Designed miniproteins, single chains. Designs and how they scored, part 78

Each design is a single chain, and the fold is of that chain. pLDDT is the mean over its residues in the fold that is shown.

## One batch from the design tools (miniprotein)

Design m2880
Fold by ESMFold2-Fast:
Structure m2880 (fold): chain A 101 residues (1-101)
Amino acid sequence: KTITLASSVRTVTFSDGKTATLQAWLSIDEDGTLNGGAAVFGAARLVSLDLTITPDSVTVTATAEGVDTGDTVTLTATAPVNDLIRNAKSIALYSTETLDE
């Protein structure tokens, strides 16, 4: 149903010893929607989610912040522009909280 174009996952340990897992992804739905998404699990909060489109590539960039430390971590997922991206009809951004996933 949904085609994943790129994904990235990273587990980080903050200066206080707490951990978080960050995920970023790019996908395209059957309706032609290009989805940039991020999910954060654990001791971090998502502070920004950006989608950058160039003629050659699409990059989703997620920045998260440690809930107690304020340490920032950035995760990217990049896909080369392909026929699915070139024919995308709409763009959507999604973020998920630990309690909702």
Scores: mean pLDDT 76

Design m2881
Fold by ESMFold2-Fast:
Structure m2881 (fold): chain A 74 residues (1-74)
Amino acid sequence: SELAELGERLAELSKRHPELFARLEKEAAALEAEKKPLIEEARAAGNEEEVEKLLKEMVEEALKLARAALEEAA
């Protein structure tokens, strides 16, 4: 699967480019810090549709960050 392939490539990135991987981890943590309060607010409001949308957007943005890091390493 695409996720399994990305996971394997990210594992290799962490070994060959540890500084770049550390930056990716920081960017992913910043994304989570931005999206988590919005998801929690939507969940508290009972807005299941908004929770699903925000989770999907967070996953898509995380994948974009991962792909950008892999492209920079290439």
Scores: mean pLDDT 83

Design m2882
Fold by ESMFold2-Fast:
Structure m2882 (fold): chain A 74 residues (1-74)
Amino acid sequence: SKLEEFEAEVDRLIDEIVAEAKAQGLSLNEAIKRLTEGVLALADKYGLSREERIAVAKRAVTRLVDRYDALQAA
């Protein structure tokens, strides 16, 4: 489904950003900015509404922050 494909691409984007953060020392603020821009571009590609774009961007940022917290705790 389009939703499954969208979520898989968002998960890949989060994984790429987290991997770069580990390798390059990318700050959380920079990671959030890159993720938000990428998620909004993906939402446009998948034909999501303006309201849906904002909602999925917020959800993705929450997931990224959780991944960063896990990296700092481990």
Scores: mean pLDDT 81

Design m2883
Fold by ESMFold2-Fast:
Structure m2883 (fold): chain A 71 residues (1-71)
Amino acid sequence: MKIIVTVKGATVDEVSAVLTKAGYTPDQIVPTDDGAEVRLTVLLGEEDKTTAEVIAALKAAGFEASGVVVD
């Protein structure tokens, strides 16, 4: 399964550093006009938990974040 997390007000490098510190390895981090988009492959049934944990880590670092699960 895949999840997409949109981060506002952060660079790709800042997002990568936050996620690495939190123990996540994203498949891809893509720059956007306002920040970055994080793409992660997760195990089936872990999507909601991983999305919540990634968003919490990014918000704790001071960034605006939202996520969606992609089937």
Scores: mean pLDDT 79

Design m2884
Fold by ESMFold2-Fast:
Structure m2884 (fold): chain A 102 residues (1-102)
Amino acid sequence: MLTDEEIRARAQALVDAELAERGVKDKVSPETRDLLVEGYAEMIRGADAYMRGDKEKALEEFDHAIKLFEEAAKNATSPEVQELAREFAEIARKMKEEVEKS
């Protein structure tokens, strides 16, 4: 099992890479970035739980990820960061849907 520190480090790296790729790393507040990182960490936890056969935990983690990304979209002042947060929420919803179908 990945440790919480490893999950958070991976989430941070992926979120920071996406913000950099979109040229908006300087347009995101620390608070909004923390919401994106935590949401992504919950997506990683959800995927890990699902791969381990813990469907209930996977659904819980994806639900939490969706809420964190929706809060990030609400708190973001940059339209590009708002759109990124909405895209992450949509990915989490699709992951949740696949778990529900299985």
Scores: mean pLDDT 87

Design m2885
Fold by ESMFold2-Fast:
Structure m2885 (fold): chain A 87 residues (1-87)
Amino acid sequence: SLEDLKEDAVLMLRWLRSQSTDPEVQALIDEAIEKIEAAKTPEEIVAILEELVEELRKRGVDPALLAQAEAVARGVRLLAAQAEAEA
């Protein structure tokens, strides 16, 4: 469901937030969480995560953190695709 996808995405983002001590990175993740909670479709959730990854990439964050963010976005994209296939 959309609610389950939101819960999974928020949980993954809260974990990602714990992997960084940078307040600006944490603020970007917090903004993404708020946008996900307001999202109305799985496609909006995927777009929000892809936007977060792009913003982190532009800021030149640590490659390990960027790889973790990319893994989160990929994971949620796969969950969204599975939900669509089951509908």
Scores: mean pLDDT 85

Design m2886
Fold by ESMFold2-Fast:
Structure m2886 (fold): chain A 88 residues (1-88)
Amino acid sequence: GSKEVEEFEKLLDEYTKEIQATLDQLRDQSIADRMAQLQALLDQYQAKINEFLDKASPSVQKKIQAINQEKLQKVYKLLGDSYVEQLS
């Protein structure tokens, strides 16, 4: 694939791993502190995704959007489970 598609897939994989690691490390922390850490990660990756899309060609943007739909569903499920369980 193009370099941009590979970078995007890597970014989403890193994002998923970082969320998992944060949840595991902050297990004994307050709910507020854990939510603040997760929000910081969301903001960081949103900024990176926006930079990536701005630089991508229209063909690459379409491929990114397709990959994004599938991988974001996994991230949202993980975050949803975390919020419901309050990072139990």
Scores: mean pLDDT 70

Design m2887
Fold by ESMFold2-Fast:
Structure m2887 (fold): chain A 84 residues (1-84)
Amino acid sequence: MKIDEDEVLAVLAIAYLHLARLSKDPEVQKELIEKAYELAKQIKNPDLKKRVAEAMEEVGEQSTDPEVRELAKKYAEEIKKEAE
């Protein structure tokens, strides 16, 4: 049994986004968002890309920092475009 690499990438990306939502430091939030985005770019399955993009949008909606919100929105839109 080989683990599905796309599923592992999606789970890890979503985990980073959950950590970003729990962080109170905008610099740490941005780093975690960037890590999730790099993992999302490696995913081939469009449905898994969309799940990561949705989690990314949620980070943007819940963050109080304008830079974090804009970064999360930008990366979520880029992931969704790749899932076309």
Scores: mean pLDDT 82

Design m2888
Fold by ESMFold2-Fast:
Structure m2888 (fold): chain A 59 residues (1-59)
Amino acid sequence: MPKYVLTEQAGPSLREIAGLEPGEELSEEQLRKIADYLGLPVEKAKELLLKNGAVREVE
């Protein structure tokens, strides 16, 4: 199952919402919190975060 890790490209707002620093793994609950904050479905939030390089997929 793919995991998502917060990157250095994640701005202060995303770090605060997730409660994470760069290099830390995002849980599904944290992804839902970010999606809710952005006003997007989780799938669209994941797409946006990956497109912006704010998260990366790892195994």
Scores: mean pLDDT 79

Design m2889
Fold by ESMFold2-Fast:
Structure m2889 (fold): chain A 64 residues (1-64)
Amino acid sequence: GMMAEQKEEALRAAENARRALEAAGLDEEATRIYQEVMELVEQGKYEEAAELAERETVRALATA
């Protein structure tokens, strides 16, 4: 269903964010952002989780 698809997208966004940040040597930022995204996923806020993952990853990479 739509909710399951949104959850899968959010989890994929979380993993992509973590891998991108770890590849850039930003391990602390990767851990922090991943935890914040997973907290939103646990609350069922899948759209917010995906948006946070994208926004925070772009911000962290731009300031590295």
Scores: mean pLDDT 82

Design m2890
Fold by ESMFold2-Fast:
Structure m2890 (fold): chain A 62 residues (1-62)
Amino acid sequence: SAMEKALREALIEHAKGLLRKKAEALGAESYEISEPDENTVVLTATKGDETTTFTVQIPPLP
């Protein structure tokens, strides 16, 4: 439904915000966000020669 879609999109945007804060706290020089599936958000952060990956899974809706 439209409500379930809106809620899922809001959760994804919230997760992206949390991941960006983690990249900033790490002191990342660059980062990339991807969505490999509808319930997963991945951020890949680069600092010098080091790459760190953070993953957030969106909980299933009832």
Scores: mean pLDDT 80

Design m2891
Fold by ESMFold2-Fast:
Structure m2891 (fold): chain A 53 residues (1-53)
Amino acid sequence: SMEQDLKDIEEAKKLIEKRLENAEKTLSGPARDYYKRLAEEELKAIEEVKKKL
């Protein structure tokens, strides 16, 4: 259902945000920047999927 799809998307978003937070606290330099860019890319992809629902 659309409600379940939206719930799953929101959970995926929280997991991405948690990974970014952990990377910012534990990593530095290029490794931290890599996870920041990855999170930005993944969150953008999720918003595009959400717009199509």
Scores: mean pLDDT 84

Design m2892
Fold by ESMFold2-Fast:
Structure m2892 (fold): chain A 67 residues (1-67)
Amino acid sequence: SSAATVAALLPLLSHPDPEVREMAIGILGTLGAAARPAVPALEAALSDPEPSVRRMAQEALARIAAA
């Protein structure tokens, strides 16, 4: 289910590997409205030390807001 996918991805936003964080954020963005519970975590990702992670978070938030 989308809810189970969101729950599984949320811990990955704190993963030490920035590529893993980007992947998790990207998948959350593709879930659209189903990923709305992840919005606070994605907003926190806007402050991530890696520029690529911050960009992915911006894109994911835009997709979720548009859904």
Scores: mean pLDDT 86

Design m2893
Fold by ESMFold2-Fast:
Structure m2893 (fold): chain A 91 residues (1-91)
Amino acid sequence: AARAAAEALARAYQAHDPSITEEEAARLAEVYVRAYELALRAGLDPERAEAVASAAALYARQREPERLREDLLAAGVPEELAEEIARLVEE
């Protein structure tokens, strides 16, 4: 399920922006799925978890983990979770 969702998301990224490589699209999709799982485990509802995962994928493209952390904290995400998700972008 998660792998299929990540593959579909990677294809969507490439379809929307053909400049994104297959490797980059796969990395962005992995960041999205992992951020979504972390948010759900921390007790966020699915809609908020999706918003957090979308932000993580956006800042993964830009390689801006510090800005991602700031945006997550501004959105009310707990500091520990925000740091863990930002760390996914650093990879």
Scores: mean pLDDT 78

Design m2894
Fold by ESMFold2-Fast:
Order: C-alpha cells, then sequence, then structure tokens
Structure m2894 (fold): chain A 56 residues (1-56)
C-alpha cells in the first residue's frame, strides 16, 4: 500500500490515515470487525471492499 492511497481513502471516509491503517489491520483479523467498521463508519459496500483490498 502506498501512503497516497491511504490518504485518498482517509479523505473519502473523513478519518485519519492512522485510523484507516488500524481498521485494515482489524479487518484482516476478524469478519465480525468488518460488520462493525461498516456500520460505525457508515461505509458503502464499495468502500468496505476497498479497505479489504488494501489489506491484501
Amino acid sequence: MSQEELEELAKRLGVSVESVRGAIEALRQSDLYRRLVRHDLKLSEEELEELIRLAE
């Protein structure tokens, strides 16, 4: 992942780059956390898929 990609995604979601990094790491660990992140951050399915893709 490039720093630029993280900054773009963070701006789109209205959160900090560090928050995006933390969310990606947590998403890798638990399917339950995917649901929580989607609900709490009010993410669309497209935005959640983008986070998961960055975790690869």
Scores: mean pLDDT 68

Design m2895
Fold by ESMFold2-Fast:
Structure m2895 (fold): chain A 78 residues (1-78)
Amino acid sequence: MLSEQAREYAEKALKYAELAIKYAEQGDKEKATEYLRKALEYASQAVKYALKAGDQELLDFVFNEVVPALYEALKALQ
């Protein structure tokens, strides 16, 4: 259950990071910033729940996939 919730949060974080990149590339900085904010909130929840579950594979997914996507979204806004 905790691992499932953490996985759902990680998937949402990645999806919103992708949306932030898409809107940043289109020049829609307002939507890009809103989606980046949502991605950061979901990424934070994913880490919190993965730590509580002791789910190392999900933590590795967040640090190797989600965090880099968040960084690319932030970079695209600059």
Scores: mean pLDDT 84

Design m2896
Fold by ESMFold2-Fast:
Structure m2896 (fold): chain A 59 residues (1-59)
Amino acid sequence: MQDQIDQLVQQAKQAEQQGNYEQASQLYLEAARLAAQAGDFGTAAKLGGKSQEAKDKAE
């Protein structure tokens, strides 16, 4: 699961570089959910925060 979380985070960063903040927000939310399922609530909270930031920047 950690590898999948890392892949989603990388995809979210690429979406941010392309200006697709809505896509980035969704990818961070998926990564946060996987982190929570893996029991890493600290990582889930951090990724949830990044999703909120991306959502705020979404056009």
Scores: mean pLDDT 81

Design m2897
Fold by ESMFold2-Fast:
Structure m2897 (fold): chain A 67 residues (1-67)
Amino acid sequence: MKKLALVVDKDLEKAIELGKKLKEEEGFDRVIPLTGKSEEEALKIGEELEKLTGYDVEVYVDGEKIK
């Protein structure tokens, strides 16, 4: 199953760095780094991406996996 990581962080550079690690080390097919989103907003975006793409979507906020 194709995997997508939504990575949200207060620091965009941290989101990008974690996303790179997830793609290289954890076998994610796609990574979307974002900033300026709350945990609730990140979960809603993750659910919508899962519906739209058919990917297995994991959500990370400020370095922690929440979905």
Scores: mean pLDDT 84

Design m2898
Fold by ESMFold2-Fast:
Structure m2898 (fold): chain A 82 residues (1-82)
Amino acid sequence: MELTEEEKKKIEEALEELEEALKNNDTEKAYEAGYELGKISKKASKEEQEEIENKMAEIAEKVGNLDAAQAASLGYIEGLEE
């Protein structure tokens, strides 16, 4: 199913929180942002899921914080399974 406008806004907010968490080396907040993105992505179309995952990867590459990026990835996976 396609995401609502409100869910798309939540994705943008979670992606901003992810970027800030990675810049600050905040693994707990990175996990939380990833978890929220995963929960929303579970409701998304395949195309929307790929877009979210691509944006997460772009942020991780831009910041270069592997520990926080790994925490976000774990959160994302757990959010998808919830």
Scores: mean pLDDT 83

Design m2899
Fold by ESMFold2-Fast:
Formats: C-alpha cells, structure tokens, sequence
Structure m2899 (fold): chain A 47 residues (1-47)
C-alpha cells in the first residue's frame, strides 16, 4: 500500500526520521505513550 499523508506507516523505523516518527504520531492524535514508543522504535527518545 502507498500512503503519504496521515497514516501510521511513517512510524516504522526506516520509513522516516526518528524525530519525524514521534512528531507525526502526535500530529495524528496518537497517545503520548504511542508517540514515545514510535520514537524509541526509530532510535529517538521522545522529549
């Protein structure tokens, strides 16, 4: 599947940058816990 706008595929490590994963998750309305987990999976510590 191909999605570029609001979708969780960019949370995947290697899809976008670590900081982007966290920011994107927050933009989608994800919970802080989910956003932090996405960031950590990308090698980024939320904060």
Amino acid sequence: TQQKNNNYSSLSPGGSGPGSAYGYAKAMGWSEQQASDAGRASGFSGG
Scores: mean pLDDT 56

Design m2900
Fold by ESMFold2-Fast:
Structure m2900 (fold): chain A 78 residues (1-78)
Amino acid sequence: ITEAVKELLKVAKEDPEIRALYDQGVDALLAGNVDAAIASFRALAEKLEQKYKETGDPRYKKAAEGAKVIADSLAAQR
């Protein structure tokens, strides 16, 4: 959903580890490697869920939903 993807973008600006993982997924997509992009966004969602467990910050949970939406949308095009 659009709101979850917006939250992912905001979190990526504030957290350099999340930004690095997000950039890996985007780079794979720009290179035309859809499989690598799906794997990267799924790994990003897992890392965001881990950060939610560590911090209790609900923005990480919402951002994880955004990463899952991107990965699922890419997988649906296969």
Scores: mean pLDDT 83

Design m2901
Fold by ESMFold2-Fast:
Structure m2901 (fold): chain A 76 residues (1-76)
Amino acid sequence: LLEEAEKLLEQAKKETDPRKRLELALEAIALASQAISENKDDPELVAKAQEILREAQEIADEAAQQIRQQLQQQQL
């Protein structure tokens, strides 16, 4: 779970398509959140998962904003 989340995060950072970038970031968020919930009593693993979650959320927010801006311009 944690290693998969980290891999998805790295792929999201390299992805240029905002929609694909959002998808990868959301998957990383889901896996990191699951790692936190399943390992609540492991502070080291939780800390690493929280770091991945934070970066993935930032990427997802940025990608979502880019998608929304593109959609609004198309609907003007």
Scores: mean pLDDT 79

Design m2902
Fold by ESMFold2-Fast:
Structure m2902 (fold): chain A 80 residues (1-80)
Amino acid sequence: LKEKIEKLEREKEELREQLERLRKEREEAEKKLKEAEEKGDKETAEKLKKELAILDAAIAVLEAGIDFLEETIKRLKEKL
């Protein structure tokens, strides 16, 4: 049981690292979107809006995965 908890905690940390990378990528895309809108570059702005939507979806999936792992770890710890 303890070994299973340790494995899940490692998997959770790996997902957190992936989430951090996607969040930084989102911040860069958001900054580029603002610059494109200020320049009136509608084509680039629309492309960046689509990229942000994809990043938001990916971030939501990772956040849900982390939450699931945290709940699973908590329930396993309650059995100890």
Scores: mean pLDDT 85

Design m2903
Fold by ESMFold2-Fast:
Parts: sequence; structure tokens; C-alpha cells
Structure m2903 (fold): chain A 62 residues (1-62)
Amino acid sequence: FKVGDLVRAIEDFPAPLPTMLAFKVGDVFRVLKVVNDNFVLAENLKTGEVGYVPSGYLEKID
């Protein structure tokens, strides 16, 4: 992924840490920053929440 990408959740995620976003399958995010190979900082476009999400739970949609 790269900054500005639109990505979709392919599985539910319960957010084990308070800095992470909890989300459901089908939620759409904008990537704000690529942290490493396993995490991005993203905004949930439905809720406006910003936090860390695992990249393995996401697919690119554009």
C-alpha cells in the first residue's frame, strides 16, 4: 500500500490496542501513512476514526 490508497477490510478486527482501529469486513479506509510491512495508519471513511490497522486485513480497491 501507499499514502492516499483506498483499502477495504477483508475480515473483522477487534483492535487489541487502543491505538488500533476496530473494524468490520467491508469497511473502507484511506491510507495516511505506511508504518511498516504489517501496519498502516488509516482513516475509516465511515466513522472518521484514525488509527493503526494491520495491512494483512486489507485489500486495495482502486
Scores: mean pLDDT 80

Design m2904
Fold by ESMFold2-Fast:
Structure m2904 (fold): chain A 59 residues (1-59)
Amino acid sequence: SLYDKLIEAIKNKDVAKALELLKELLKEGVDEKVIAEIKTAIDNEDYEKAIKLAEEAKK
């Protein structure tokens, strides 16, 4: 799933890949607020929070 790929990219600190996957999730209809929160966590280098938000969004 795109969420699993996103979580793996964040775990690997592959910011470029994570941002690309967030753009794809937005196109697939994921809530813009959720995408913005995950992106903000990544921008702040809070990777633990970014992973948690992505896991919560997957539910």
Scores: mean pLDDT 84

Design m2905
Fold by ESMFold2-Fast:
Structure m2905 (fold): chain A 73 residues (1-73)
Amino acid sequence: KIEKLKEILILRLSEYVSEEVAKEIADLIVEKAKAGYSPEEITEEIKKKYPEYIDEEVEKIIYSAAEEINKIV
């Protein structure tokens, strides 16, 4: 279930960033969600690490993905 959400997230993010960066972001979201971080905390950590890639639309995608993954972990 997590792997399928990760694949969908990578596809969506790859419209805005490289596939390599999309995979890094997806991995970080899963890692932080498993560690107990909230969707807001996860989103802020990603914005801090990739400030040049994260606009309002990408931020919404990240937050939504973090919420969905948090429901599963």
Scores: mean pLDDT 81

Design m2906
Fold by ESMFold2-Fast:
Structure m2906 (fold): chain A 56 residues (1-56)
Amino acid sequence: MDLEAARELVGAIQQAKSAQEMLDAFEKYKGKLSPELAEKMEKEVKAAAAEMEKLE
């Protein structure tokens, strides 16, 4: 399990200023994650992006 890539992704999402930036961060790091971790992070990123879109 690639914990370093997961931590970098979480940091990028926390610094993202738009839903699109969150999705772009996930695309950038998903190749470094295990398939199981990538699926879990995808669900969390999509949920966070949807909440950010509702605030816009």
Scores: mean pLDDT 76

Design m2907
Fold by ESMFold2-Fast:
Structure m2907 (fold): chain A 73 residues (1-73)
Amino acid sequence: MKKLREFAEKVYEALKEAGVSDEDLALITMALALGVRQGKPEEAAELVLNIARKLGFPDELIKKIEEIYKEYL
């Protein structure tokens, strides 16, 4: 739970710096909240990466999310 929260905060910072919309941020938040509720933080992180790819985020931004995932989970 604590590591997933810190992962979420770091992902938000990276996405905001990249100029991602509030709507896309809300979708990612919902995916993280679902993972927390299921007790599956690794699956929540993978879901975030899949959503980022489907939303057409740049590869550099996806790579930053992957780095955050490795660092905190």
Scores: mean pLDDT 73

Design m2908
Fold by ESMFold2-Fast:
Structure m2908 (fold): chain A 88 residues (1-88)
Amino acid sequence: MSPEALEYYQKGVELYKKGKLEEAKEYYKKAIEIDPNFSEAYYNLGKVLYELGKLEEAAEYYQKALNLDPRNSEARENLNKVKKELEE
C-alpha cells in the first residue's frame, strides 16, 4: 500500500469524525488518485456522499468498493439500501 495514499485516507477519517464531510470527501478522493485499488477509501467516500444526500454517487462508490473487495458486507448492505431509495 502507498504511504501517501494511506496518509490522505487517515486525514479523511479524522475529518469525517469531526463532521467535516466536504473536506473528508476531498481527502478520500486524493487517496484514490494515488491508489485506485484502495477499497476502504471507496467505501468511506460512499458513506460521505450518502450523508451529503448524493445518493447516485454514493451507490457508484459503494459498487466500486465491492468490485475491489466483494467480502465487504457493509458496502453491499449500504448499496442495496441506496438502490431502494433511488427507485422510490
Scores: mean pLDDT 87

Design m2909
Fold by ESMFold2-Fast:
Structure m2909 (fold): chain A 59 residues (1-59)
Amino acid sequence: MLEEEARRLEAEREEILEELRKAVENNDVAGETGAAIRLVAANFLTGDESFVEEARKIM
């Protein structure tokens, strides 16, 4: 049903994780929070826990 949106989010996963990594490295609390929210939303929409699990490895 939402396969196109899920595929898009999967493709963007690496970009969001890279954004999270850069925010953590730069001590950018706003950027870290924004990236974390996007990953949690992606997990909820796709049902793919790897979004949150990869975020935990960075944080």
Scores: mean pLDDT 75

Design m2910
Fold by ESMFold2-Fast:
Structure m2910 (fold): chain A 70 residues (1-70)
Amino acid sequence: SIEDFVEEEMKKLGKDTFSQDEATELIMEYTGLSRETAEAIVNIVSEGKDTLTPEQLIEALRAAKLVAGL
């Protein structure tokens, strides 16, 4: 699930927040979307803040799946 994916990535990073760059890379890996599209989704969900919460990353991944037609 998306929730399981985010939990595993948090454990790998050893932290409970994601940078915009980390979130962008994770969206690209999970959905296959281009960097430009992934960055646009991250920027919208983060509301221009420099970090995302796990809940915001889950929201971004759900939106990205829909955009990718998954």
Scores: mean pLDDT 85

Design m2911
Fold by ESMFold2-Fast:
Structure m2911 (fold): chain A 60 residues (1-60)
Amino acid sequence: DLARRAAEYLGVSEEAVRRGTAKVSKEQLEEIGKELGIPPEQVSSLHILEYIERRLREEA
């Protein structure tokens, strides 16, 4: 289950991941922004979910 694995990866609830409302640290936002080529201020919930999905698929 992607959402459950993402929730464990971020240390948040599965529901927050599914809705894209997961709270991430400023440092995680910077990492996600760097990976996607987007400034941290422009990283949306959809970008966070895409980043996590890519990482979990890559590890699977």
Scores: mean pLDDT 68

Design m2912
Fold by ESMFold2-Fast:
Structure m2912 (fold): chain A 87 residues (1-87)
Amino acid sequence: MAYIAGGRADEDSGRAELTIRGPDGEKVAQAAAEGIERYGGKVLSIEVRPNEARVVAEGDSRKIVNGAAEMATRAGGGGLPLAGAPP
């Protein structure tokens, strides 16, 4: 199962990055991208590999990270919360 292994928000640049681990990373990354767009962000890139994926977005960085983490977990993630994300 894929899960969110890490994430960060950068208030200075308005950029957020998520790291997703597991074989279902593609589906989880796409769900995270949809969450980012719903929170008013823009997806800049998605990188998918057999055991990981990365999503980079721009906008309201903390809202993007939180929204993406929630949607990715629901779509196919392992249920691990985003590291350092506020409630």
Scores: mean pLDDT 66

Design m2913
Fold by ESMFold2-Fast:
Structure m2913 (fold): chain A 58 residues (1-58)
Amino acid sequence: GPALAAREAEARAYLASKSEEERKIILGIGETLRLIGDEIEKALKTGEKPKEVPIVYA
């Protein structure tokens, strides 16, 4: 929706203001957090504990 589109545009502008090195770090952190969220969702659906998430380097 409009709120999500606004947040996405804000995040895109923020990343565009950063150096290439800083962008790689931010994107790597974001990917790691996404994988953690996916693993938690799977655990909730299966009733099992979350598995260890591999560290993602950008």
Scores: mean pLDDT 68

Design m2914
Fold by ESMFold2-Fast:
Structure m2914 (fold): chain A 97 residues (1-97)
Amino acid sequence: SIEELIKKVAGDTKLSKEAFEALLELSEKYLKEGKSKEEIEKILKLMIFAGKTQNVEVITVDDIIEGLEKVLETLDLSEELRKEIEEVIEFLKKLKS
């Protein structure tokens, strides 16, 4: 299940309830759009990595957004990956509103 995938990717990382629910909703959206489980796992790993860069005890939705925005500014990314990260940030911001 997607819930089990998120828990596996997070490992020892603590996610807020809202962050976990946001990752679940994004993953379900991607499944409906035809993304593979492997593609979703890669995106989840990136999001959790980005949140972890904020050096917080519990990762929130805002921590994931801030971390992803920093990834866009600091890393040399392909055009496809840049666009995907921008779409993820937009989704998370809309979910918070």
Scores: mean pLDDT 85

Design m2915
Fold by ESMFold2-Fast:
Structure m2915 (fold): chain A 119 residues (1-119)
Amino acid sequence: MVKLEESGGGTVKEGGSLTLTSKISGDVNLIFEVGWWRQKPGEAPEEVASISMFTGEVSYAPSVAGRATISYDKEKKTLYLNLSNLKVEDTAVYYSEAVVLGKGGTVVRGEGTEVTVVA
């Protein structure tokens, strides 16, 4: 079974940068896509960034395009999200998802890491 463990959240000043990490364990060969999602206070979850495990193609939400970089370290089985020029509106719980083969597009999700951006 695939498991995701996020870290790297915390309180950061507006205009600052932060790196989030997700340690991936279990049946990693069953993963075809990994990505980062966030849930802002009082809002529905939104996708932030994703990477295809087959093609290496990356995608970013318009809200973070130019301010985010997603990468995956195969040797360390670790997913990264680098966020720069943070805004108060980026305050959210950030969590990773893995889309697993044999689950018809069903995702495995981590518990998340909280990011608070202060003015």
Scores: mean pLDDT 84

Design m2916
Fold by ESMFold2-Fast:
Structure m2916 (fold): chain A 80 residues (1-80)
Amino acid sequence: MEEEIDELFKEIEAILRKYVSPETVERIRAKLEEMKTKDISEFLKIQGEILLELSYEGVPPEAMRKVSELLFKIGALKKK
């Protein structure tokens, strides 16, 4: 499970590097690392913070949708 979560995190970072500043990528990376150690309720709060940050940066809707899908997959893996 943790290996799959790490791969999904890398995929999110790869998407973000195409659309947002390197500084924003670093901030989001820190939030993703926090998600590894947090329970589902805290995971959802961090997910909301990530999506809000990306919205502020003006990320295109198609990229936002892809990031949301990847975050959903990570959440599903953490259910076990």
Scores: mean pLDDT 77

